# Designed miniproteins, single chains, continued (4), part 66

Each design is a single chain, and the fold is of that chain. pLDDT is the mean over its residues in the fold that is shown.

## One batch from the design tools (miniprotein)

Design m14286
Fold by ESMFold2-Fast:
Structure m14286 (fold): chain A 98 residues (1-98)
Amino acid sequence: GVEFDKEEIELPGYKEAVLNVNEEGEYVFKLSNGVFRVDIFDENGEKIAVLDKDNPEKKLKLKKGKYTIVPSGDEPGEAILRVKGPDGEEAEVKIVKK
C-alpha cells in the first residue's frame, strides 16, 4: 500500500508531506496543475524526482520507506498530487496556496 501522512499541504514553502511506501515496486506520480513544482526526496534526503508543468507525470521504482514531498510555487492556486502503486492503490495530497 501507499499513503500520505496528511490530506493537504498549505504553502508557505516549509510545509511538506510524507509518502509512506509499504511495497517495493513501480509508482506513477501525477501532478494535476503546473502552478506548483513538487520535489521528491528519499529517506536519505536525496532528490529523486521533480514534477512541474513540463514534467507533470513520472514513473519511479521505489523501495519501502518514507519519501518527502516538497511543493513550491509563487502563485496562488490548487493542485492534486496523485500516486498510483504497483497493486493499483492510489493516494493523493492536495497542494494549496492562498
Scores: mean pLDDT 84

Design m14287
Fold by ESMFold2-Fast:
Structure m14287 (fold): chain A 80 residues (1-80)
Amino acid sequence: SELIEEAERLLEKAKEKFKIYELAEIANNNREIPKEVRDRLLKLLNEAKSLPLGVLGILAPIREGERARREGERLLAEAA
């Protein structure tokens, strides 16, 4: 699915700029993010859980992880 492929790409960039576990907390906090974006972040987290922490960066060809960070930042700013 294109959505999952994009989510995986976001995850890789998010690893450096936005911690995977931080994304998990943001996605679980319904108060800070809309449902639409929460669903996107949840897919990223599900993909991350499919692979061990050590192999995630090398096995999964993640795309534009920086996008996940930008989306997360914007949502946090809106929620704040």
Scores: mean pLDDT 51

Design m14288
Fold by ESMFold2-Fast:
Structure m14288 (fold): chain A 82 residues (1-82)
Amino acid sequence: PLVYKSPELRELLAELRALLEELGLADRVSDGMALLVWSELASAEPELSRDELVDILVKVEGMSRAQAERLLAALEARLAAR
């Protein structure tokens, strides 16, 4: 897979997996979904709004809105720390 061919992307994926485990969401959110949400939040020209990302997490992953908001807030905090 592409993620293990890039040291940076592999490190990012490991951080995202650790965060999902910390939040109790590792069984709810796939690696692909975690990377999609991260890339959209990190993008200067996002294709999906924050509200659309919450809606996708709720509808596709079966999360509550509170769980989706908690995940987005945690990812935003990690981005701000970089």
Scores: mean pLDDT 77

Design m14289
Fold by ESMFold2-Fast:
Structure m14289 (fold): chain A 70 residues (1-70)
Amino acid sequence: STKEKVIELTSLALRAIGHQFDVQTSTDPAAVARARAQAIADLNQAIQLARELGDTAFARTLERQRENVA
């Protein structure tokens, strides 16, 4: 349902923010690499859900966040 997709999108976006914080604050290169990979994976799923919901503006915001993590 639309409600379930919105909840999933919100959860993925919040999880990606957490991983991005780990990328910026960690001093361990291996931990940074793992956090970056997880953030990109979560953002890719969030972008797909935003597109399915027709939220083009939010999809673009998530795409910019993905570029900043990559």
Scores: mean pLDDT 87

Design m14290
Fold by ESMFold2-Fast:
Structure m14290 (fold): chain A 99 residues (1-99)
Amino acid sequence: SMKEKIEKAEEELERIKKELEELLKELKKELETETDPSKIAALLTGFALRIIGAEIDFELFLEKLGLPKEEKEKLLEEFKEFADRLYAEMKALADQKLA
């Protein structure tokens, strides 16, 4: 049913959010002891690529579910708002470590 498809999409979004939050915690831990600017840049870039990959995978997941355009756009916007918060935290980490 449509309700079951929406519930699956919401569950997948929450799974992705949790995965990215766990990756951010790993990034923060690795950055605590890293002093090499090139390695710091690589760690930050790697995390940015994980966010981009998650967005692409989530969009493809929603397409496969066959959700209506409006519901798909709503969930993608929720992901974007979450990703914007992650990018803000990455910028703060970059400013702290590369300043």
Scores: mean pLDDT 90

Design m14291
Fold by ESMFold2-Fast:
Structure m14291 (fold): chain A 78 residues (1-78)
Amino acid sequence: SKEVEANRRALDTAERSAEAYARAGDAKGLENMVEMAEVAGQAATEAATKDNPEEGRKLGKEAEERVERLRRLAEEVK
């Protein structure tokens, strides 16, 4: 759905921005992008779950793994 696509795009954008902040050594910027990725990932998962519960579960796992990677990256930059 358009809602899933929009929120997946927001998650992708937050992830790319987080990686850019990490390269710049901006721990605060990176932490803010992790929070944005969490919100976008949750919104994408909820939208997907409304369409198909199995797809929502699958997307939720992917989003959680992506956010966890960014959290680990934030710990390394501190």
Scores: mean pLDDT 85

Design m14292
Fold by ESMFold2-Fast:
Parts: C-alpha cells; structure tokens; sequence
Structure m14292 (fold): chain A 73 residues (1-73)
C-alpha cells in the first residue's frame, strides 16, 4: 500500500544523519570512494557490504519492493 511504501521511505530517510556521520568517518579513515559507497549502501539497505557488492542497483530496488511486501504479510 502507499502508506507502507511511505513508512519504509521515512525509515530510510531517518537514517540520513547516520549516513552523513558514517561518510565523514570513512573519509577520515582514508577509504576509497568505492568502499565508502559500498558501506553507505549496506547501512541504508540494512545489508552487509558483501551482499551489496554482489548486487546490482536493480536488485537493490527489488529488495526494497520485497521489504514493502513483507510489511503487508
């Protein structure tokens, strides 16, 4: 439902301050832009870095859709 999709989006948006803090920490540690991107995606989607690394952007979108459906069951 639209309400569940909105609630999930709000959950993701609520992690933005943590994502910004994580980004600053990784930059300070001297991690590469690629590693930073993987860590940020892992955090936002609630996955491991290894899982995100193996997935395409379309697969990540499919996971988001699956999470929305899981909230309905």
Amino acid sequence: SPELAQALQEEINASVPEVDELYERLVKEGKSPRDIALELKAHVYGLSVEEVRKMSDSELIDLLDERIRAFQS
Scores: mean pLDDT 68

Design m14293
Fold by ESMFold2-Fast:
Structure m14293 (fold): chain A 71 residues (1-71)
Amino acid sequence: KKKAEELVKKADELFQQARDSIARGDIEAAARLVSEMVKIAEELKKLGYNEEADRVRERARELAQQIIDAQ
């Protein structure tokens, strides 16, 4: 319960940091943050929080598309 809440909060923080990195043109930092979000989604899925994992993956995919569009 607490671990899943911490992982979701961390994913939200990484999402905001990735958006800020994209806005600054720091594509390498944004890509690393997206990779960390994917790892959090995998951890949530292993813990049985499939709905939360799917939401984090969807956000990571949106950021990955923004990174491609920014190049």
Scores: mean pLDDT 84

Design m14294
Fold by ESMFold2-Fast:
Structure m14294 (fold): chain A 81 residues (1-81)
Amino acid sequence: SAKEEIEKLRKETVEELRKTASSEQVTIVESMLKDILDNWETATVEDVERAFENVLKVLDEETRKIVEKTKEKLIEILKKK
């Protein structure tokens, strides 16, 4: 299911971020992904893009690259909804 794909993507993203990102950045990204998952039934592509835009602007360059890749994958999952 789409929810299973998102939960897997969230876990993979958090695991990757824990290797290089600060605990604060990991918490910010994890919280955003959890909010998207909690509101998945009503989430739109625009909602996801806005949530990621708000988070990406406070992350460092290396962390941003990982999170942008996650954004692309999550939008693809959402389009299949």
Scores: mean pLDDT 82

Design m14295
Fold by ESMFold2-Fast:
Structure m14295 (fold): chain A 64 residues (1-64)
Amino acid sequence: NGEEALRAIEQGDLDRAVALAHESAQRGDLRGAAEVFRALAEAGLPGARNGADALLRADERRRS
């Protein structure tokens, strides 16, 4: 759940937020996973912005 992942980021538990983003992606929610990685990038996690961009590209390819 995206809300749970964002709450984890607010609490400083970036590892939990990453795990929840991966669970969302595995369920096919690539956009939700990308939003979590965007929030992780704002929190200072290295590479998270690139992760968000990759997930958004994957979502676009799946819809095409």
Scores: mean pLDDT 80

Design m14296
Fold by ESMFold2-Fast:
Structure m14296 (fold): chain A 78 residues (1-78)
Amino acid sequence: DENEKLKKEAQELAKSAQDIADTSTNPEVKQLAQQAYQYAQKAVDYAEKGDVEKAKKYLDQSRDYLSKATQLSVESLK
């Protein structure tokens, strides 16, 4: 079931984003991770409603913000 797979993927992104937000000491990384978490939650909600198109859109936005958070976190170590 595509909706179930999208929901699981969004839940995994939400967990990863929350872990980064909780463990990072950089306020900018925390903010980007929090945005990734919020978009992941929206993706879960739309997947549950059967709106695959919006679920994918918010999943992509969550991934984009999570990528920015992890990249900034790496740069902060240099």
Scores: mean pLDDT 84

Design m14297
Fold by ESMFold2-Fast:
Structure m14297 (fold): chain A 110 residues (1-110)
Amino acid sequence: SMAEIEKALEEIKKLLDKSNEELLEALKAKDFEKWEEIVKKLLEEIKEILKKYNVPEEDIELFIKDLKTGLESVFENYKRTKDLKLTQEYLEANKELFLEKIKKILEQNY
């Protein structure tokens, strides 16, 4: 139902918002091991949300792979620029992109 899609999107949005804040704090501290831990936890938590909303395993695997690659790209850009403000903008753009992707996946399965 549309209400279930909206609930899934809200849960994922809250998780991405929290993780983006934690990721920026890790970069500010230059704690790159903490960045990796936050990414791993985020991917596991999103996987569990998508399973809860009955998304097929293959769609989950593709989504998680794409999200991981997107976050790796943000991190690589940070290593080149060392610009926290630009990195915050990239994390926000990444969040918006992946919220749009997950909305399409949920709409295809409901």
Scores: mean pLDDT 88

Design m14298
Fold by ESMFold2-Fast:
Structure m14298 (fold): chain A 94 residues (1-94)
Amino acid sequence: MPSREQVLATAGALLAAALEALSRAEELRHKGQLTPEQVALVDELKALASAVVEAIENDAPVSQLLALVRALARRLGELLRALGLDIPVPEIPA
């Protein structure tokens, strides 16, 4: 099991990458360049990023935080592929 410190460090890096992706996606959304499916991915990524922040603030168990971090990484990867964005995603600890 990864330590809490390792999971928190990964969460921070992943949140930074997610916020960058969301910023790029919102520019495309304002220009009307997103499909409805891509808009749904953006909204899901926003909700998941908020859930990760809330879990950190509430000192959630490492297992719960790790599950949310893995979900955020997967959803971020889906959005990056859908939009053709070259944002590096940090490696998730085992």
Scores: mean pLDDT 83

Design m14299
Fold by ESMFold2-Fast:
Structure m14299 (fold): chain A 75 residues (1-75)
Amino acid sequence: MELTEEEREKVREAVDAAIKAYQSALDAGLPLEEALRVAIETAGQKADELGLSPELKANAVTATALRIIGDELDA
C-alpha cells in the first residue's frame, strides 16, 4: 500500500485540520469526548473535500484518533 506524494499531502492536511479543530474545541471549553468527536468529524469532512479514497479517509480518521489518544496518555 504505497501513497503518492499528493495522497500523503492530503492525508496530512486532513489530520492537521482535525488536530486544530480538537485544540479549538478544548479552548472553547468543550469536554474531551466532544472535542475528540469534533476532530474525527473534521478529519472525515476534510478528507471528503480533498477527494481522498475511502481507505485514505479511514487512515486520516484513525491517525487523528490515535494522535489525540497518544497526547492524552502522555499528559
Scores: mean pLDDT 80

Design m14300
Fold by ESMFold2-Fast:
Structure m14300 (fold): chain A 60 residues (1-60)
Amino acid sequence: ELEKARELYEKLKNNSLKKEELIKIANDPRLLGLLQIVEREENPENYGVTPEEILELLKE
């Protein structure tokens, strides 16, 4: 399941998914949850700053 979510996430990054595929994802809450987990793993920077980076900012 997670492997399929990773493959789907790569297609999302390349904007290679059709509208019908996007609708299918939107109607599958389990797949959406897995996809979001993958996105956080692949792009943690897009979902916030790492603890280390926050500490560096606070050090100022």
Scores: mean pLDDT 63

Design m14301
Fold by ESMFold2-Fast:
Structure m14301 (fold): chain A 70 residues (1-70)
Amino acid sequence: SAAEEALLAELREALIAGDLERAQRLVTQMVLQGRLEAALAVVEEALKTARTPEGRAFAERAIRSLRALL
């Protein structure tokens, strides 16, 4: 749906901007909605393009947590 695509776009934007608080809220929302695989794909892509050590560390932790739930 458009709302689901908007959540993925918001997550990508938050990760690019280094807004880790926003990114964490969006990942939590996607987990609660059962969108684990979609969240994982976006976070894995963000790890490849991370510009900050904090962004990379967030992505690594999120990947580990999401994989544990799959």
Scores: mean pLDDT 79

Design m14302
Fold by ESMFold2-Fast:
Parts: sequence; structure tokens; C-alpha cells
Structure m14302 (fold): chain A 60 residues (1-60)
Amino acid sequence: MSRTSAFLQAVFTAVELLKRDPTLSDEAVEKALRDKFQDAPLSEEEIRTAVEMARNMLAL
């Protein structure tokens, strides 16, 4: 998987997690993304950015 594809999938995964449970902390979502993307390791900054983008998408 390309890094860009992994990042986009992380954003969409974070969106789905937050839709299912809007009370999840950023730390909980970041942990879920780390667990899911072990085979395509994203940086901590990429994981945090994915969570931020997901929250921004849901705030619209």
C-alpha cells in the first residue's frame, strides 16, 4: 500500500469510528489507527493529522 493510500484509509477509518462513537478521545482513535495500520506504519504526525481531518470532516 502506498503511504498516501494508507493515510487516506486512516482518515476514513477515523471518520467511521467517530460516527459510531462520537465520545471517543483522540488517543483512543489514534490507538485504533495504530492497531489497524501495523502493516503500513504511519508516523505519529500522520495518525494525529488523520484524526484531526476526520473531526473537521464531521464538523461540517
Scores: mean pLDDT 78

Design m14303
Fold by ESMFold2-Fast:
Structure m14303 (fold): chain A 71 residues (1-71)
Amino acid sequence: EYEKQIAKYEAEIKKGTGRARAQAYFNLGEAYKKQGKYLKSAQAYGEALVIDPTYRREEVREGFLEANSKI
């Protein structure tokens, strides 16, 4: 379930750098959004934008704005 996905992405964040870490944060943001944890989702998408603003730019930005609108 979502807890296993979150643990996986947290491990990827710890191990990854640059684009790989941004990808892990994006995936974490999506997992939190599916759980309705919008504040944590927005924070994760925000970190992805800070680490690599070019990684899936439109999707990460859209996810951040959507999650933030639900807080």
Scores: mean pLDDT 79

Design m14304
Fold by ESMFold2-Fast:
Structure m14304 (fold): chain A 62 residues (1-62)
Amino acid sequence: HMLEEARKEVEAYARELVDRDLARHPLTPEQYRTLANRYRMAGLDVAADRYRELAKELEKKQ
């Protein structure tokens, strides 16, 4: 709703964080869910949603 500028910065940061983690090693759907929950607890909802979506995509491809 408000703080549009801050929202865009958080989205950019979350994207970079996820991309960095994915570059290090491949993760299982279970590990992606764990990371999603951890980031959500930290208030990084965009990163949490990204990891949760990745977990669902991997589960569907199996």
Scores: mean pLDDT 69

Design m14305
Fold by ESMFold2-Fast:
Structure m14305 (fold): chain A 110 residues (1-110)
Amino acid sequence: KILEELKKLIENATPEDLQPLAFILMALRKAGYEDEVSDLENLLARKALEKGQLGIALALKTKPPEFDKYTPVDFLNEALTLARRIGNDELYELILKVAKELGIEDQLKL
């Protein structure tokens, strides 16, 4: 139940967790799960605003043009790089679970 794990991580997110969580949601949205992640996007945008991270909130709500060429793999590789940099093992494992669910685990830069 990846969506339930995402919800828990978003609810308990530190400021450093917000960017990789945003990339995970963008990956799922690009993969065709837009309707399923809509509530989580709204939750993360609200958390980003509460923590003063306006840029992340706007990116989640506006689908910035610079990400039009991004694939789900591109988004998850960005999330994975950030999760490793901050040392968040729970985010790292969740990114691997999302990639496996999407059938793209072998395309990640591990």
Scores: mean pLDDT 85

Design m14306
Fold by ESMFold2-Fast:
Structure m14306 (fold): chain A 79 residues (1-79)
Amino acid sequence: SHFDKVVEKLRELGADEALLEELRKAIEEAEKNPDDREQAIRYTAAKLRLIGEAIDFLLEAKKRGDEETVEEIKEVLKS
């Protein structure tokens, strides 16, 4: 999924592995149960949390002048 690319990029940047696996599992479980309202809510929450982590890493990269990492994060978020 598109979120697998975001998870992998965040893993490369040193994000908390336990958090990444929790969010990835929540997204995968929700994708397997698309008609379940509770799973749809969990999917949205996990997706927003993952995007939030990516934005935090993007802002830190921007603060240190790491434009390559900024563009890489933008690319995986667009995919």
Scores: mean pLDDT 80

Design m14307
Fold by ESMFold2-Fast:
Structure m14307 (fold): chain A 64 residues (1-64)
Amino acid sequence: SKQQQIQQKLKQLQLEIDQLQAFRAMVDWLKKKSGDTDSADKLKAKLDEQLKKLQQQIDQLQQQ
């Protein structure tokens, strides 16, 4: 059913968010160790943008 397809897609999107959150945490840890803030901040900003897009997709699917 359409509802089952939505539920599977929601689970997939949540998994992608969890993976990106873990990667973002790793980047933050590396930033603290290396002292190179510029490269790390640019990567974190890109990850934050991707996370927002995934959350928007979840929000849209929940409204259907």
Scores: mean pLDDT 82

Design m14308
Fold by ESMFold2-Fast:
Structure m14308 (fold): chain A 62 residues (1-62)
Amino acid sequence: KVEEMLERLKKAAERLGISFEEVLQRTLDLLRKNGYIDLEEVTEEDFEKALELAHKIVEEAW
């Protein structure tokens, strides 16, 4: 689950021409604020919500 999400974030960063590490850090910060600290234990439903947040981070913050 986490690996798949990371690959999607990496592709989004590559398409936008921004640093993957920067996107990852911001994504983790927002997920932490929303209570998604342990991504490895996230359910499929939580994973989809986290992915939507990640997309909003990339699209709206970058």
Scores: mean pLDDT 61

Design m14309
Fold by ESMFold2-Fast:
Structure m14309 (fold): chain A 75 residues (1-75)
Amino acid sequence: AREEAERLTREGLELMKQKKYEEAARLFERALEVAPPEDLPLIYLNLASAYLALGKEEEAERAREQALRARRELE
């Protein structure tokens, strides 16, 4: 699961470099489905960046809130 989430996150980041933001967002969303709790904050932040690049301000804000919540759950 973690290895799959890491792979999806790396592929999403490569898509971000190529400015393929919608495809990157889809990979980050898939990574969230298989990631362990400790990896969720970073994946949510990457998803927020992809949404922001797409002009999806509301979705980006929600993803940032999810990142903060996931980080708090690790306390």
Scores: mean pLDDT 86

Design m14310
Fold by ESMFold2-Fast:
Structure m14310 (fold): chain A 78 residues (1-78)
Amino acid sequence: VREGLFEPVEEALRKARELVREGRYDEAIELLRKTIETLESLVKATLPDVETPLSREVEELLEKLRRELEEIERKKRE
């Protein structure tokens, strides 16, 4: 179950880094934004009022995604 949540996030990060290497910053930014939106929607639907180890793991994943997005946006500014 937790593995299923991590797999899409890891794949999105991997693909975003590939797009950045190709200079396709807009596509990388869009991919990460969609991934963040999907994960936030899932958290809101599944863990609205519950603090668990899983909710902390998801918060860490969201933080990593947002940090990666910020770095890519910074690189795009040139």
Scores: mean pLDDT 72

Design m14311
Fold by ESMFold2-Fast:
Structure m14311 (fold): chain A 94 residues (1-94)
Amino acid sequence: KALEYLDKGIEYLDQGKLEEAKKYFQKAIDEIKSIDEASEVIGRLLEKLRELEGQPETEHKRKAIELLRESIQKVKKKLSDMLFQQQEEERAKA
């Protein structure tokens, strides 16, 4: 589900529909259930960021890059929270 929402977000981003892209990126982040899934989502967002950075400078490009950077930071925070939870669970089992 997270990757399906991510793909929809990227599709809307490519169409210039930044509000829809933001909504679907948030849905993708909310649906992340594992560290591996979080890593895959962040990887896909970084790939899209790199693709956009190769394009001519436009106002749309700047706003799209800002949205991607914001979304990447949200995934990184969720990944950090999940890693902390995993470490605490491992410590409780020791």
Scores: mean pLDDT 80

Design m14312
Fold by ESMFold2-Fast:
Order: sequence, then C-alpha cells, then structure tokens
Structure m14312 (fold): chain A 91 residues (1-91)
Amino acid sequence: EEIDKEILIALSEIWLGVALIAIRNGHAQEAADFLERMAKRLVEEAKKLGAKDVIKTIAENLRIASEQAAKVDPEAAERLKKTADEVEKEG
C-alpha cells in the first residue's frame, strides 16, 4: 500500500507545519497536545504497514517541533522530545 504510506508521510509533514506556526504564535502547549495525538495515530497506521521509514519521519518531525518549542516553552519542548523518543522505539 505505497499510496497509504505516502499519505502518512504527507500528513506528518502537514501537521508539523501547522504545529510550527502555532508554536511561533505562542500556542506551544496546544501544538504539543495536537502532535502527541496525531503521532500516536500515525504510528498505529505505520505499524500496520510495517513502514519503519514513516515511523522515523514522525519521530524526526517531533524533534523539529521540540527544538522550536524550546525557544518559547521548555515544558512543551520536553513533552515533544519524550513523544519523539517513544515513537522512535516503535520503529
């Protein structure tokens, strides 16, 4: 199901983009809540496909969000980092 894998990667990238805008505008905690929820859903779908590369992409995107959040909200950054570490263990 290559098309489903491509869709999961695209969703991860789109959601990262939305979260980065939210973080920049002072909504880092809401962005963390959103990304944590979306990452869990994407990981479950990626596991069904055996798509380790999708899981790696999700973890990398969470790390990018964590780094940007660290500039404005260290608590949100730590939450995102923890989620990225947990996602990476699933791949």
Scores: mean pLDDT 84

Design m14313
Fold by ESMFold2-Fast:
Structure m14313 (fold): chain A 71 residues (1-71)
Amino acid sequence: ELEEEEKRIRSLYGYGLIAAALGDNETVDRVIEELKKLAEELRSRNTPEAQKLAEKIDRYIKDLEEAKKIA
C-alpha cells in the first residue's frame, strides 16, 4: 500500500495551499513541480493503486494552479 506516499502528497498539497494564500507563488510553483515528479514516478509503477494516486495528484496540481491565478 502507498500510505507513506499519500501522507507526503497530502503534506505537499497543504504547504502549497498555505503558500498560495500568502501570495507566495514561487513556493506554489515548486510544490507543483515536486507533485508532477511524484505523479510521473507513480505512473511508472503501472499498478491500479499508483495510477489512482497519480490521478489524485493531478487534481491537487489543478487546485494549486487555480489558487495561484486568484492571487
Scores: mean pLDDT 82

Design m14314
Fold by ESMFold2-Fast:
Structure m14314 (fold): chain A 85 residues (1-85)
Amino acid sequence: EEKKLEEFLMTYAGVSQQQIDNFKQLRENGAELAREKAEEAGLPQEEIDKLVERAKEEQKKMDELLEKFKKMSEEELKKFIDEIA
């Protein structure tokens, strides 16, 4: 199901495999990556927690968007892409 969406985006919208991989990495590991970067930068714990919370909100939005796209028909996906491209 997700793989069919990826193939559709690559074929119809010209999305690269790298762009798909980047989206997956952010969706799966965004909060962890944000924590690691903030800790490496020596930020205070309160700022680290705030950045991680923000990254979790973005992950939730990405999950909601992905679930929405998986529920859309091919025709609905084409219409959405045509509207924003």
Scores: mean pLDDT 77

Design m14315
Fold by ESMFold2-Fast:
Structure m14315 (fold): chain A 80 residues (1-80)
Amino acid sequence: SSLEEQERNGRFRVPIVTEETVEMIEKATGEKVDLEKEKKELEEALRELRKLGWEVVREEWLLDNAGNRVPVLVLRRLPE
């Protein structure tokens, strides 16, 4: 699979929470999603990943099972 190939090559994808994904979750669960909190948590996760030697190399757009476009960050392991 594409995920297995990316992991094998020292890469993986981290999904970005968008207004569209928030609307989908809120509609499906009936619970309010705090987009600003999700953005802050992503920034903290990226900071921790950077400490572990991971860097963001590009942004990609994927289609989910419902046909929605979901942005993801592609990361790779820094060589030492």
Scores: mean pLDDT 69

Design m14316
Fold by ESMFold2-Fast:
Structure m14316 (fold): chain A 85 residues (1-85)
Amino acid sequence: SLTEKARERAVKKLEERGLPDAAEAVRRNTDPLDLARAIASLEVDELARRGDVPASPEEMADRVDELTKEILKELEKEVEEEKKK
């Protein structure tokens, strides 16, 4: 399911960051949009830490919103592809 794929990806990303309590919280979330936003926030934070994106709060928020939509669409596409096989 979309929620299951989003949860798996979010948990993996949080575990990679050494945030086990956050990973456990994500396991209780049933909203794929919230899960995609969590993944996007972690990815944008990683990019800002590397200097690949501007660190201004407004630009960071815009990048998170953009990436959230991208992640959600990617996950939806994966679910669709599984149905067509």
Scores: mean pLDDT 74

Design m14317
Fold by ESMFold2-Fast:
Structure m14317 (fold): chain A 86 residues (1-86)
Amino acid sequence: SLETLTKAAILTALALPTVENKITNVYMTARSVAVRYGREAAEQLLDAVIEALKPHLTEEELEEVRKAGAEGIDLGEAERARREAA
């Protein structure tokens, strides 16, 4: 379910040791959710992950994670549209 994916995304992002690992994971997860559930669901998941990371990252690092997530959402939405057109 989307709720289970959101909880898993938060826990994984918090547990990963480096900003680079968090960026990669958030990008991949946001993209996957956008493909399966659409943009709105992916944006809600990304916002929840960013809120969970706020106490642990600098503003610059947090913005890098948000940017990666947003790029993932854009690519996932494009992939979803291609699949629906096929």
Scores: mean pLDDT 88

Design m14318
Fold by ESMFold2-Fast:
Structure m14318 (fold): chain A 84 residues (1-84)
Amino acid sequence: MEEVIERAKELMERLREAKAELERLYDQSPDKKRVQQLISQLDYLIEELERAIEEKDEVRLKAVIEQAEKLLKEAEALIAEIKA
């Protein structure tokens, strides 16, 4: 359980970093709606990870981690596209 919680905390930090970068790049994006949607989804998953940690629900925590990892990859890809 501790290893899953540490992984979740590391992932939350990476999600916060991706969110901050997308917010910084918002004005430079050709698709502001997509950026705003990803920011909202990142914010939602950060909250879900925090709740799963508080509830100590390992099954839910693992499911949210998988969703967050997928969304992080999507956010990182969009950041790379905007910066290219």
Scores: mean pLDDT 84

Design m14319
Fold by ESMFold2-Fast:
Structure m14319 (fold): chain A 66 residues (1-66)
Amino acid sequence: MSAEEAARAGVEAGRRGDTEKALFYAIQAGKNGDIEAAERAAVGLAAGSHDTPGAQKAGELGIKEA
């Protein structure tokens, strides 16, 4: 899975309220070395959830893996 695919999947998961999948995809984007893609996946998590701390943690994990 590419960083771009992970970012898109994360945004879609977040919009559906699937916070576990959104977090998983944020981490995958970060592991591929694409900080921008990891940030997009984290935004998707935030859009699907009112848990701001959870969204921040997802973004941090993705960026840390990048």
Scores: mean pLDDT 64

Design m14320
Fold by ESMFold2-Fast:
Structure m14320 (fold): chain A 67 residues (1-67)
Amino acid sequence: AGPEAILAQYVAEVTGEVKKLTEEDIEKGKEYGKKAAEEHPEVKEAILDATKRIVEEYLKKKEEERK
């Protein structure tokens, strides 16, 4: 499923849509994304860029809620 699955897991967790998603499920999603990136090295860089941006936004939101 690639990077879309990883992003969906983060979004679902933030909104509370899929509470049963665990850290292990997120790791598994990353594995699928890595396999897809290995088929095309250039895709790996695009995935890293998109993932980094989304993850940073997610963490920023969590930090603001904590404070």
Scores: mean pLDDT 61

Design m14321
Fold by ESMFold2-Fast:
Structure m14321 (fold): chain A 110 residues (1-110)
Amino acid sequence: SLESRLAKLIEELNEIIIELDEVSRYASPEIRKLVEEMIKIAEEIGSIANQALENNAPESQIKKLLEILERVIEILREVRKVMLEDEEVVRAKLEELRRLLEEAKAIAAS
């Protein structure tokens, strides 16, 4: 079901958040601050998705949140690959995550 798929993506999101937090300890202080902000945004998106599941949100809303979470996970995996070397890419990905958070909030409000 779509609900089962969303629950699985929330679990995958939580796993990548833990990995990013652990790896950020080896990053520059500047990159670490960016990754800490990314983790906060990702946790908020995950919370929105979990709340939609708990409230039995319409399938159309669940489907849209699935697309958002898939993109968030992709971004965080990209950040994991470059976070020890490329501050500018990490900063650009943080901006993309902020846009996805606003989209998730709009979906939850609809």
Scores: mean pLDDT 89

